# Designed miniproteins, single chains, continued (4): the designs that were tried, part 91

Each design is a single chain, and the fold is of that chain. pLDDT is the mean over its residues in the fold that is shown.

## One batch from the design tools (miniprotein)

Design m15159
Fold by ESMFold2-Fast:
Structure m15159 (fold): chain A 88 residues (1-88)
Amino acid sequence: SATERKLELQLESEIGMGRIAMWVAERTRDVEFADKAIEKLKKNGEEILKEAKKLGVSEDFIAKLEKKLKKAIEEFEKRRKELEKEVA
C-alpha cells in the first residue's frame, strides 16, 4: 500500500542518515557522535514502528520494519565498537 511504502521509505531515510552520521564519526574519530547517531536512529525508528501500529498496517509488514531497524542498529553498534577500539 501507499502507507506501507511511505513508512518503509521513512525508515530507510533514517537508516541512510544514520549511516552518513556513522561515516562522519569514523572519519573524525568521534565516538560521542556515533553514540548520538545510534540514539537518534533508535528513537526515530521506534516512532515509525509506533505510527505503523497506530495505522493498522499488517503484522508481517511491521515485522519487516522491525527486522530492518534491528539490523541497522546492530550494524551501527558494531561500527561504534570498532571505532572505540581505534580511538583507545
Scores: mean pLDDT 90

Design m15160
Fold by ESMFold2-Fast:
Structure m15160 (fold): chain A 98 residues (1-98)
Amino acid sequence: AKEVAAIIHVEVAKSTPETTKKVLDEIQDLAKEAGAEVASVSYEKGTITFQAYEKETGEELVERLKKWAEEHPELLKRIVYGDADETLKTVYRAADLL
C-alpha cells in the first residue's frame, strides 16, 4: 500500500446516518476531484475520513471542503487536517462562524 501523506476528518453537525450519508454524497466528489479517497465512514459518529498520498492533494481537499462548509454551515461541525510532517490541526469549526 502507498504511504498516506494526509488525513482529513470531517465531523457532521448532526451525528445521524441520514445526515452523514447526505454529506458524504455531496463531498466525496470534491475528494475525487482533488485526487483524495474515502478512507472510512462512521454513520453512528457522523465522521467521514479522507486520505491522500500527496500533501498538496490533502491541502487542496481541505480548501475545497472549507468552501463547501461555508456554503452549508448547518451540515458540517468541524474539519481536522493532519499530514505526515505535522500534528493534527482543526482547520474549520462551524462555531467560529457564529
Scores: mean pLDDT 78

Design m15161
Fold by ESMFold2-Fast:
Structure m15161 (fold): chain A 70 residues (1-70)
Amino acid sequence: MKAKAVGSGLSAVVTTEAGGVGYAFGNGPAFTGDKVTMTADGTVIVEGKGGTLSGAASNPAAAEGEVTYV
């Protein structure tokens, strides 16, 4: 799986839970959030705005996502 976090003070973390994959995106000290979407095989698996974002996918090998804050 691949995930990218774009923005000052941001981070992206991938975690595994009971055969699934959790995605956690932390915010830094200076961050401005907009609408954020991450997809796996064209399917939306994480969507949100600002703060910390999280989600899960059942197929981490094919999952690829990007998180952008503006």
Scores: mean pLDDT 39

Design m15162
Fold by ESMFold2-Fast:
Formats: structure tokens, sequence, C-alpha cells
Structure m15162 (fold): chain A 72 residues (1-72)
């Protein structure tokens, strides 16, 4: 992954996290489906055109990689 692609991906994750926090603040909780849709929208806005389920899967894999790198 290029540094530019990496930055775009990290922006998508940040945007998704913010929107999820806003939705939870408004409703008290959100469904798994609502969360996946928010992640998918954030990824599309960052220029990553993936289905919501695929975007959520990649976000989880990236989060796990970050945690492993930080703990290593």
Amino acid sequence: MTPEEQERFERALELAGRRIAEAVAEKGSISKEEGAEIVGEAFREAGIDLPPEEAARLALQRQQQRLQEELA
C-alpha cells in the first residue's frame, strides 16, 4: 500500500468512527447493519468504492494490524 493509499484509508476510518459516535450519541446505540452502512459511506467519501460489509471487514483487519504493531 502506498503512503497516499494508507492516508486515504486512515481518513476513511477516522470519518467512520466520528459518524458512528454521532449516531450512538443520538440514538443511544446502533445496529450492526447501521454501523456497516456508516463505514461504507465513509470509505466511499474517501475514494474507496467497496460494499459496506467489505469496508467493515477491512476496517477490522486494519485495526487488528495496528494493535499488533503497537504491542510488538
Scores: mean pLDDT 72

Design m15163
Fold by ESMFold2-Fast:
Structure m15163 (fold): chain A 76 residues (1-76)
Amino acid sequence: SKEEILELLEELKKLASPLGQKLLDQIEELVENNAPKIDIETELGVLEIHAVVNEEPEEFLELLRKLGELIDEYYS
């Protein structure tokens, strides 16, 4: 559901670096504005690369995987 996606984005922001928070804000804006799935998945890809390169916590990576699953389910 959209509510679950938004709640998970808020949890991710609590764990994220400042750059990670900015990328999450962009994804939140896309979700709130009902952007196409491809645009949201593109920004998720950018965030995934950021998370790996900048060594975000493992908990962040786990929640990010769950976010991708929720987005895939919601836009199916």
Scores: mean pLDDT 82

Design m15164
Fold by ESMFold2-Fast:
Structure m15164 (fold): chain A 94 residues (1-94)
Amino acid sequence: MEEYEKILKEFREKVAERVSDVLKELGQKLANGEITEEQAAEEIARAVADTYIEFLEKLGMPEAVEKAREAFEKGDLTEMERIAVEALRQKAKQ
């Protein structure tokens, strides 16, 4: 139980940190006209997706990792979040 609380805290910190760093870099590139708004959105989506997949891998849930990759390929970040939350709930019940 305490181990999952630590994983959740680390995951939240990693999401916030990665998104913050990506937003800072992308904001600068957007202001300079180096990338489009669409390219910036794709980079943010990729950073979020990578963070969710890493989280699921740390939980040791290969089926959830596969489903999350499929959701990302479809561009469905909401489904990726749902998969991550459901995986955590399932793991907490064990």
Scores: mean pLDDT 75

Design m15165
Fold by ESMFold2-Fast:
Structure m15165 (fold): chain A 59 residues (1-59)
Amino acid sequence: NDRYKGIEDTVKKARQDAEELRDGSREEILKRAEEYSKGTLVGGNLAKGAALQVWDDHS
């Protein structure tokens, strides 16, 4: 559980930033999510997925 806490926090932050960029472009949302992927591949993929899910909720 401790090993995944950082990933969980990263995903939560990515979702929050995606919601704040709701009126922004999909590319801008993905770019911000990629900032959280630096240093971890798994966390980055989850963050991108969370950001895309927020985008998909708008469609």
Scores: mean pLDDT 62

Design m15166
Fold by ESMFold2-Fast:
Structure m15166 (fold): chain A 61 residues (1-61)
Amino acid sequence: GAMAEALRDAVRAEARATAQASRPNIEKGLEIAKADGNYDGTSVEDLLRMHEGGLEAARLA
């Protein structure tokens, strides 16, 4: 129903905002991983997408 759709949209928007706020930390982590030779080619955008999805799933569970 409309309430469930509004809740899902709100959760998705919050998850996206939270993921974007963590972008500098993700970029810093990737720089460290590259320096250590422990970089597997995962992009910042892929990590942000995974983080956003995880936050959305956790709130809807």
Scores: mean pLDDT 76

Design m15167
Fold by ESMFold2-Fast:
Structure m15167 (fold): chain A 92 residues (1-92)
Amino acid sequence: SLPPVPENPVSIAELLYRAARLLEQGKTDEAEKVFDELIEKLKKMNLSEQFLFDYALKELAPTLSPEVREWLAERFEKAGFTRQAEIIRSHL
């Protein structure tokens, strides 16, 4: 049987943008809730879907403050998303 239709990677990119915006505004508690939702969705994605998300991350990372980039990199690494953490660190 074919797997179910994958979750839309754009929806997950929207969560990333929302978390980043909240962090830039200093709303860390709100950002953590959004980021936790993002991580739960990423865990359900296959590698192809994650590569599409990686594109959004590469476009977003250079636009962020160093503090926000470091926060995101640490959170991705702690969640086991080492590739995503390395994408952000390449812009530090």
Scores: mean pLDDT 80

Design m15168
Fold by ESMFold2-Fast:
Structure m15168 (fold): chain A 59 residues (1-59)
Amino acid sequence: SGAKEREEQLQKVEDEMGELTRKLQAEMANLDYWDRIQLAMKRAPELAKLAAEARKLRS
């Protein structure tokens, strides 16, 4: 059953990444260049963690 659990977990991670990306884009829409960079850097560790989890689930 590991394949089904892995696929379900991958869907959850991908959904969470999509939600965080949409939120980040909305927050960045009214920011200048430097503020956008700082916000992206602040959110980068969380997005990187989710991306790493998705990669492990796909491999």
Scores: mean pLDDT 81

Design m15169
Fold by ESMFold2-Fast:
Structure m15169 (fold): chain A 66 residues (1-66)
Amino acid sequence: MIIKVKDMDLSEAVAALKKHPLVRSATAIPSINGVRVELKEGATLEDVVEYLKKQGFKIESAEELG
């Protein structure tokens, strides 16, 4: 999945995502101002988007790629 963020450093978004227990990996994609996220089994995109919003990130879009 890919999450696009507004008004934030991508490095901070990646660091926040890596601290979440349901996140397997997070990788910055600067060309789209987004982060590629891999989740652990049983995790949803909604869980991670809500987590980022609670951390103060503005989410532009979030999408599944598979």
Scores: mean pLDDT 76

Design m15170
Fold by ESMFold2-Fast:
Structure m15170 (fold): chain A 120 residues (1-120)
Amino acid sequence: SMEDLLEKLEIIREKVETLTKWAEEQIKKLKVSKELSELIQEIMEEMREFVEKLTQLVKNKDIEGAEKLLEEFEEKFKQKIAQLEAAAKTEEEKQLVAELRNAGEDIIAEAREVIELMKA
């Protein structure tokens, strides 16, 4: 149902918020470089905007728009993670980027599941 889809999207939104707060804490704790910190903040904002836009497309029952948004975000996320990996200098920074990559890939997978449920 639409209500079930919106509940799944709210869970994804909360996961992005939790990940953002965790990433901000890691940036402070590990004294992450300004360059890497700014790139992390950008990718977190892009994830937030992605979930917000996907939620509107789901409410509008726009399956084609949702699929296109996911494809565009997945490509952008991959490119941005490559930039984060290039900017990571310490082992702690590399681990932080790996955890952000894994969390973002999980968010993408959950968003894909929401879109597939729209088709049912």
Scores: mean pLDDT 90

Design m15171
Fold by ESMFold2-Fast:
Structure m15171 (fold): chain A 77 residues (1-77)
Amino acid sequence: MEEELRKKKVEELRKKAEELRDQIDSFNQYLDEQVKLAEKEGNPEAAEKIRSAGEKAINTLRDQADKYEEEAKKLES
């Protein structure tokens, strides 16, 4: 009863965390491409701004994934 519901909740939370990790990987690839384009244009300030903004966005997604993992661990007995 309660154990099966807990297991499903854990699986859902872990899946959400994994989906966010996949989004982070895709976003990192996108950011690397944008940084390279800015560098190719000879605009190091734009490249740095892209890196800074991207790092902040990635940290937000990472924090969300970590929260889902923490919730899953709390339900794990």
Scores: mean pLDDT 83

Design m15172
Fold by ESMFold2-Fast:
Structure m15172 (fold): chain A 73 residues (1-73)
Amino acid sequence: SEEKLKKAEEVIKKAIEEFKKFAEESDNKEELKEYGEILLYIVKENMDKLKIPEEKKEELIKKLKEEFEKILS
């Protein structure tokens, strides 16, 4: 349980880092939004594979979306 949660947190951390890096290099807002959606999909799939409890998954996904919105601002 603890190990799976740590892996889920690492997946989110990597997704945020990837998105920040892409945002620094891209001037296209549509491409930025599309890439964010792709990363969000990948994170959700990884959480499902790790069998993260639904309540915790929703919490972590909400935080990820908030971080992406900050980067897009």
Scores: mean pLDDT 83

Design m15173
Fold by ESMFold2-Fast:
Structure m15173 (fold): chain A 65 residues (1-65)
Amino acid sequence: MMEVVDDAEKARELAAKLTRKAIALGYGQVVSFEMIQEDDPSKEPKGRVTLEVPTQEMRDFWESL
């Protein structure tokens, strides 16, 4: 339905931007990357990036993204 399918490309771009920003900040670590498989075959697969960020700065990081 609608442009939900097109948003899959945006999600991939956001994942790349997230990783790039974490590296630029110099204090975030990419701990792991995994693909989240969807049980629903009509849905696009997703990627998950796990970062370790200082608690206080974590909220600022997410808000700026």
Scores: mean pLDDT 56

Design m15174
Fold by ESMFold2-Fast:
Structure m15174 (fold): chain A 92 residues (1-92)
Amino acid sequence: MTPLEELFEALRNKDYKKLAELIERIDQVEDPELRGLLLALAGYPDVKANLNIRTPEGKTLLHIAREAGDEELVERLKKLGADENAVGPDGS
């Protein structure tokens, strides 16, 4: 799995230990968008993250959090600037 796929899987399963492992390996993540997103999810202040990163199915992190029933993550993503109206592959 790519680090992005591992992130999406951890969020779908509410696997916060796996999320923490991804954050611990952040220095090995070459994608600056994914790095920024992991830092924002870790609670680092002043990190501008691209919350519109999508799965191959066109789902955002907010979609995955809602499907997993992770209300805490949904609220965190909204606080980080995730657009509640930015939904599918056509999200503008």
Scores: mean pLDDT 70

Design m15175
Fold by ESMFold2-Fast:
Structure m15175 (fold): chain A 85 residues (1-85)
Amino acid sequence: SLYTITVTFSDGETLTFTVSGDTPLVQLFLSIKEKLNIDILDVKINGKELDTTTKISDIPSGSTLEITLKTSDGDIKGTLTVTEV
């Protein structure tokens, strides 16, 4: 299955990805790091450390997750919405 992932940051910036359900969630954050050209030191999902074993297909379609990216310049907050295509 394909999934559309929309990441919306607290400043209103948005990124959209189309990925396989087999894609690890950690790989999505590597793509965000590359796209934004930022150094991500740590990732929290709904206030918990990112589970590196989580795949996109493990997240129910229509779910919105709160994200916090810890960077050298401070924390970036946003939401990540998962939709099965």
Scores: mean pLDDT 83

Design m15176
Fold by ESMFold2-Fast:
Structure m15176 (fold): chain A 77 residues (1-77)
Amino acid sequence: SLFLKAADLLKEKGYTDQSDKLLALVKEGRREDAADVISASGMELSLKGDDDAAMELYKLSLKAQKALREEKEKEKK
């Protein structure tokens, strides 16, 4: 659901292509790549001068990293 929140934020800010790419990676189980798309999108937003949106996306990226950590721990046992 953290990846879905990031995808929704990207879509709201007009980054529909990056949102779709993020969702496709999540569907394929490529969650590390999905988290990277969130981070890269935050950088793009910052470069466009959307610092508030970039900050919000950065926070979602941190939450996505926590979700990835939890999944790897569950995979172990």
Scores: mean pLDDT 76

Design m15177
Fold by ESMFold2-Fast:
Structure m15177 (fold): chain A 65 residues (1-65)
Amino acid sequence: MIDEKEVEEALIRMMASVNRIAARNTKDEKVKKIYLETSRKIEEAKSVEEAMKIQKEGDKKVKSL
């Protein structure tokens, strides 16, 4: 039986970590700042739905550059 709360917390931490890794692998300073900001906001997210919304906003900012 999966604890839904533990799974949600793990997914949020994973999403934040992915953005931090993306920031480290990016040489573009503007893109790096967006990924770091997105990671920080995801860490403060209270649900996976909120984290996904933050991720989409970050992705849009990167695409608009």
Scores: mean pLDDT 82

Design m15178
Fold by ESMFold2-Fast:
Structure m15178 (fold): chain A 88 residues (1-88)
Amino acid sequence: MTAVAVVVARFPSMEQAEEGAKKAKEAVEKIEGVESVSTFVLPDGDGALAVVSAFAKDKKAAEKAAEVAKEALEEAGGEVVKREVVEL
């Protein structure tokens, strides 16, 4: 059953959020069973939010995508505020 992973992280700047989103996308795209990755960065006051969405062949691949995205965003200086995996 196809699944989607969504991870949202808060960053202190747009530049850090854009770099975090890019690194998360590159890492998640390498996961077997991940079919598509989309990223979105929004300004939020003096900081920014980075959103990573991964479409995966199954729940296991989506859960791996969420884990890898969280690690990449946190290494880039982000605070992960939401992590969700939904079966379709």
Scores: mean pLDDT 84

Design m15179
Fold by ESMFold2-Fast:
Structure m15179 (fold): chain A 89 residues (1-89)
Amino acid sequence: MDKVLEIFDETARELARLTEDPRLAALLVELARVSREGHLAILAGDEERAAALAERARALERELLALASEEELAALEEEAIARAKEKVL
C-alpha cells in the first residue's frame, strides 16, 4: 500500500479527533480527502483533475479561515500529520 496515501487517510482520522467543533472537523476531513484525491490525480497524470482538486482545496481553506485562525488551523494540521506519521511509519 502507498504509505503517502495511508498518511493522508490517517491524517483525516486524526483531524476528526482533534477538533471539538463538528463543522470544523467536517471541513478539515474534506480538505484531507481532497488532498488525497489530488495526490492520486498527480500519480495518474491527470492534470485537469489535479487542478480542479487544487481549486477545491483553496475554497475549503477559505471556509476554514472563516471559522478558525490561520495559526490554529496550521497547528491542528501539523499535529494530525505528526500523529498520522507515527501510526503509519
Scores: mean pLDDT 79

Design m15180
Fold by ESMFold2-Fast:
Structure m15180 (fold): chain A 80 residues (1-80)
Amino acid sequence: PIPALSPEEVAAAIAHLERLLAWLREQIATETDPAMKEMLERAAEQVERILALLRAGDLEGAFALMRELQEWIDEWNDKL
């Protein structure tokens, strides 16, 4: 079952992800390593997709993409 989020919790999640996206875009603008820049750009794209789904009220789709992003981060951490 999908966790029951209140409208306040959804709004807080959107605000948090918007701040994260702004931070990621700042990192991308200053990054000189092409491989790291590509990874940051992929992370930013996923955050944008999650935000679009949350704004559309598609919590199931948003959670599916959040799980995908977490799995990708875990794979990346395992290679460090």
Scores: mean pLDDT 78

Design m15181
Fold by ESMFold2-Fast:
Structure m15181 (fold): chain A 58 residues (1-58)
Amino acid sequence: GGEDAANAAGVYAALGRDDAGIAAVVALGPTEEQARRAVEAAKAGDGRSAAEYARLGA
């Protein structure tokens, strides 16, 4: 669900693997744009916004 998408965004952002993070989040339901925003928010340390973007398509 949306929590899995949010966790994927955070994990891949922490690993510096932006493209892999976007692909993993998209596979869980969000659009590519939502996934990109989730990964960018996670990289900025904004876990709340990252979780919100990841949940929009899940």
Scores: mean pLDDT 75

Design m15182
Fold by ESMFold2-Fast:
Structure m15182 (fold): chain A 100 residues (1-100)
Amino acid sequence: SLSPQEKILQMIKGLIAYFESQLKEAEANGDEELKKLLQEVIELLKKAYESQDPEVALQAVEESLELIEKAVKKNPENQKLRFLKLLLEHALKELKEIIE
């Protein structure tokens, strides 16, 4: 079995890969606002991964969720933003269960 720290880092790595995939789609579609938002989230998650610190990983997911929630409030009918919010909410819940 993976250690709690390894499980958290694997989760962050998976989130980075997914958000980088979404960034490529945003770039292909010319969605500059989504591109900028995804770049900010990716940078937060990458710094957390480089730190190897579970508490920094938790903070990065919380901060990423706040950025996405702000975007959802601006565009409440945007299904992609709503999905990204749900994804980060699920990740945050799993992270807290591993740490606590």
Scores: mean pLDDT 88

Design m15183
Fold by ESMFold2-Fast:
Structure m15183 (fold): chain A 58 residues (1-58)
Amino acid sequence: MKFKTPEAEKIVEAFGDDKEALKAAVENTDVGSYLTLPNGEKVLITKEAKEELLKYIE
């Protein structure tokens, strides 16, 4: 899948096949806050990235 935001692509790649963990992380992280990846890296959730991630999870 081609992501429009590099943040959304990075988050999806980091969670891999754990779609439930991805969904929980995205739903519990507010726009403008940092989401902590399984590897410990933090990624800023922009409005665009959150919208793209929610569409991917559907």
Scores: mean pLDDT 80

Design m15184
Fold by ESMFold2-Fast:
Structure m15184 (fold): chain A 92 residues (1-92)
Amino acid sequence: LSPSEEAAIRLIASQLDPSAYEPLVNLEKLLKELQSQELSENEKLAITHIGSAFRHIILGDLDAARKHLQKAIELTTNEQLKQQLQTILSYL
C-alpha cells in the first residue's frame, strides 16, 4: 500500500480497534485486485458501498457504516470478499 492508503487505513482502524488494521489492509488489497478485472454492476455497487462504509467510519457514524457493509455483503458474489467484509463488520 502507498503511504496515503496506509494512513487512511490507520485512521479507519482508529475508529474501530487497532486489531482491525490487518483485516482492512487485506480488504484493500483484494479490492485493488477486483478493480483490475471486469466487474458486474452488482460488484461495482458492492465496492461503492464499501467506500461509503469507510467514509462513515472516518466520520464516526458506525451505524451507517454497518448498513453499507451489509449491503456490500448482499450484492457481492465473491466469497473471499464476503468473508473479509464479515470480519470488518464484526468490529462495528
Scores: mean pLDDT 88

Design m15185
Fold by ESMFold2-Fast:
Structure m15185 (fold): chain A 106 residues (1-106)
Amino acid sequence: EEVEKRKKEIEELRKKAESGDPEAQARLYDIQAQAYYFKGLVALAEGNVEEARKYFKKAADSYQQAADWYRKAAELSSGPKAQEYRRKADEADKNAELVKKAADEL
């Protein structure tokens, strides 16, 4: 049931992203980045350093895309909402840098 709820959330976000919603696009990339990061951790636990590096790089790329889309959402917003999107963009940028560093140090 939680898997089914998550699938519906992702499907709704995808529909909004296709209609040009930058927040929906950013959230999809955040979800994708977290999924790739988790796959990288699993690969690392199994001793597969090459696979872990590939997934961490994919996660970093997805976090960077999320940051770019949150910045676009901020440009189209004002006041507290724009500030919240900028904060989320900064968080995604930091996550991208940390995961990229982890990949480079493998």
Scores: mean pLDDT 86

Design m15186
Fold by ESMFold2-Fast:
Structure m15186 (fold): chain A 53 residues (1-53)
Amino acid sequence: ATPSRDEVIKLTSEALIVIGDETQLELDGKLTQADKDAFKAKLDQIKQQSKTL
């Protein structure tokens, strides 16, 4: 099905939040390998959701 504007906006916003959270932890010197793995998994999940639209 053709993705709706709301679905695209939602997934884009979720991706930006994940990227922002990772960047903030890196800047604060608190980013761990476990955090990097978690952020990668979350982005992969968002990517999977975008492919099912």
Scores: mean pLDDT 77

Design m15187
Fold by ESMFold2-Fast:
Structure m15187 (fold): chain A 81 residues (1-81)
Amino acid sequence: MIDLSGKSKEELLEIIEILIESAKDDLEARGLAEMAKREVLEAIKENVPLEKIREGLQNFLKWMEENYPEIYKRAKEKIEK
């Protein structure tokens, strides 16, 4: 699993961009990743605690690992490189 502990807002957004790029050939998966980006940006704008933003994104990443394992694997390899 991609570890989000200690990640800044900028690093969380970078992770989402890598996920969007990894999903570019799957319209549904890409749309879900772009929705996650919008939700994170809105949470940042509304001053939601960073720990809660990390928790929400970590739950989304777990769901992606279960439902889009190939896309998740590509994103994880780029993030951990």
Scores: mean pLDDT 84

Design m15188
Fold by ESMFold2-Fast:
Structure m15188 (fold): chain A 116 residues (1-116)
Amino acid sequence: MKLKVLVVRIGSSVRSPETEEILKVLSEEHELEVEEKVAEDMEEAFRIAAESDADIAILPDGAVLDLKNKTLYVRADISEDSRKVLERLAEEYGLKLVLVEGGVKDVARAVAEKLK
């Protein structure tokens, strides 16, 4: 079965390097069906993701939302300001927040492991 992936970008006309890295890691174990949308801010990005029929949403700053398991994966080294925004949105949308040590590749691996 194909893994449906939604990429949400904020104000950018191109995918971030972080998003490309996550897609590459996920594609090693899954056939991906990728859809892209643009949001004005992180709050709209979460709304778009929550309304999506995708299995996974890749959000700005290398955050990955597992829509099937209602779990948000973010880097443990993320800035305090970004972390507060993501924690608030995770609570608002009823998501479990998981902090992942390392970089965006480690986030992608944690998500891929949970999908097995």
Scores: mean pLDDT 81

Design m15189
Fold by ESMFold2-Fast:
Structure m15189 (fold): chain A 75 residues (1-75)
Amino acid sequence: SGPAKEEVEKAYKKSKEFLKKHKREDLIELLEKASAETQVLVAWTIENTSESNKETLLRNIEALLKADLGEKLPY
């Protein structure tokens, strides 16, 4: 069992708005392919990280999204 659909939809909307504001459309494309768990984790990370750490936050989000994409490959 993963996150509730409503939680995932709220997480996606919030994360998309944040990434759009920072002109990271490439990360929005990765977010759309991400698991429900990763979408919720990305939103949680945005909510719980200071704006002063924006560059680090964006790199951490990219790493999370790329790792999630990699987990769907046969390893």
Scores: mean pLDDT 79

Design m15190
Fold by ESMFold2-Fast:
Structure m15190 (fold): chain A 99 residues (1-99)
Amino acid sequence: MLEPVEAPEVTSEVARELRRIGDALDRGLKMANDIVNGKAELPPEVREVLREAARLIREGRAREALELIRERLPDKEEEELLALAAMASMFARRNIEVK
């Protein structure tokens, strides 16, 4: 279970939700590492979106990058959008090109 950092009144439901978000972010970071190491490939459509999102993040436009991901991939669930945002952030920070 996720450990609350500063919330003696945090409910079990809030702890579960935070863990769900954390798991989605961890999945995104793992996928980004697998792609960098040549262990996984992105679908062309997703690759284009992440390339543009990473560019926006490098320009300091992280909010616009998140909006772009939501706009271009509207059928994705919130957890998948969080994973994709984590991937784009990693690519931006490491200055990695999305093939």
Scores: mean pLDDT 71

Design m15191
Fold by ESMFold2-Fast:
Structure m15191 (fold): chain A 94 residues (1-94)
Amino acid sequence: SEAIKLAEEAYERLRELALRYIATGDESDVLEMYQLAREFVEKLRELGVPEEKLERIERVLLAMILRVRQAKTAEEALAVVDEAHERVLAILEE
């Protein structure tokens, strides 16, 4: 599935950004996570993913970014990103 491929690519990049944010505290990494989430949702819309699923995926990603901002360790940040990825895949597989 092209949607699953896009989800895997987004996951890999979000994981990298979350780790950089925890290491440096650089707000630009958080802004890039928001931009990536927006671009990912738009690409899924172009693939014909239903709006109901897109709204749920967007909520998962926005909540994930907020939780990454609140994380105290790399392990906590990665667990948050991993959980969000599993939830996005579950929504796409419905």
Scores: mean pLDDT 91

Design m15192
Fold by ESMFold2-Fast:
Structure m15192 (fold): chain A 85 residues (1-85)
Amino acid sequence: MAEEVSRVNREEAERIIAAYEKKGWKAQLLSERSEGDTATATIEIEINGKKHTFKLTVELRDGRMIGTYENLDTGDVAETVLPSV
């Protein structure tokens, strides 16, 4: 459901930010939105004074939470199944 994808997207964005901050890098959430069975977050990470922007999209497909990670600087895309609770 839309409420669940929004929650999973927010939790995953917070996990990514926390993971990068633990490495000594700066990370922040730039934007968040949801529409139907899809939620999107944009995250900025600063590594060695250079800013990198990533887009996280979480969508519900056939009862599975699918996370898509896009590097907006390079166009590289990775997809994974996220745990749903």
Scores: mean pLDDT 78

Design m15193
Fold by ESMFold2-Fast:
Structure m15193 (fold): chain A 71 residues (1-71)
Amino acid sequence: SAEEEELEEAIREAGLDEEERERVRAILADPDPLRAVEEAARLRARLEGLPESVLEEARRRYAEALAKAAA
């Protein structure tokens, strides 16, 4: 999807190594969207080079999950 393509491009352009990219993907693949947001926020605090779009995507997924639960 377009969102996944934009995220992959941001990760590639950020100069993250293979291990950091895999960790980002694992966080975003987490079935618990709140846990994904918490882990993304922690990674951002520890890794200065982490693209803002990683935490934004985790938050977007969490907001979507809340909207679905409320519907």
Scores: mean pLDDT 78

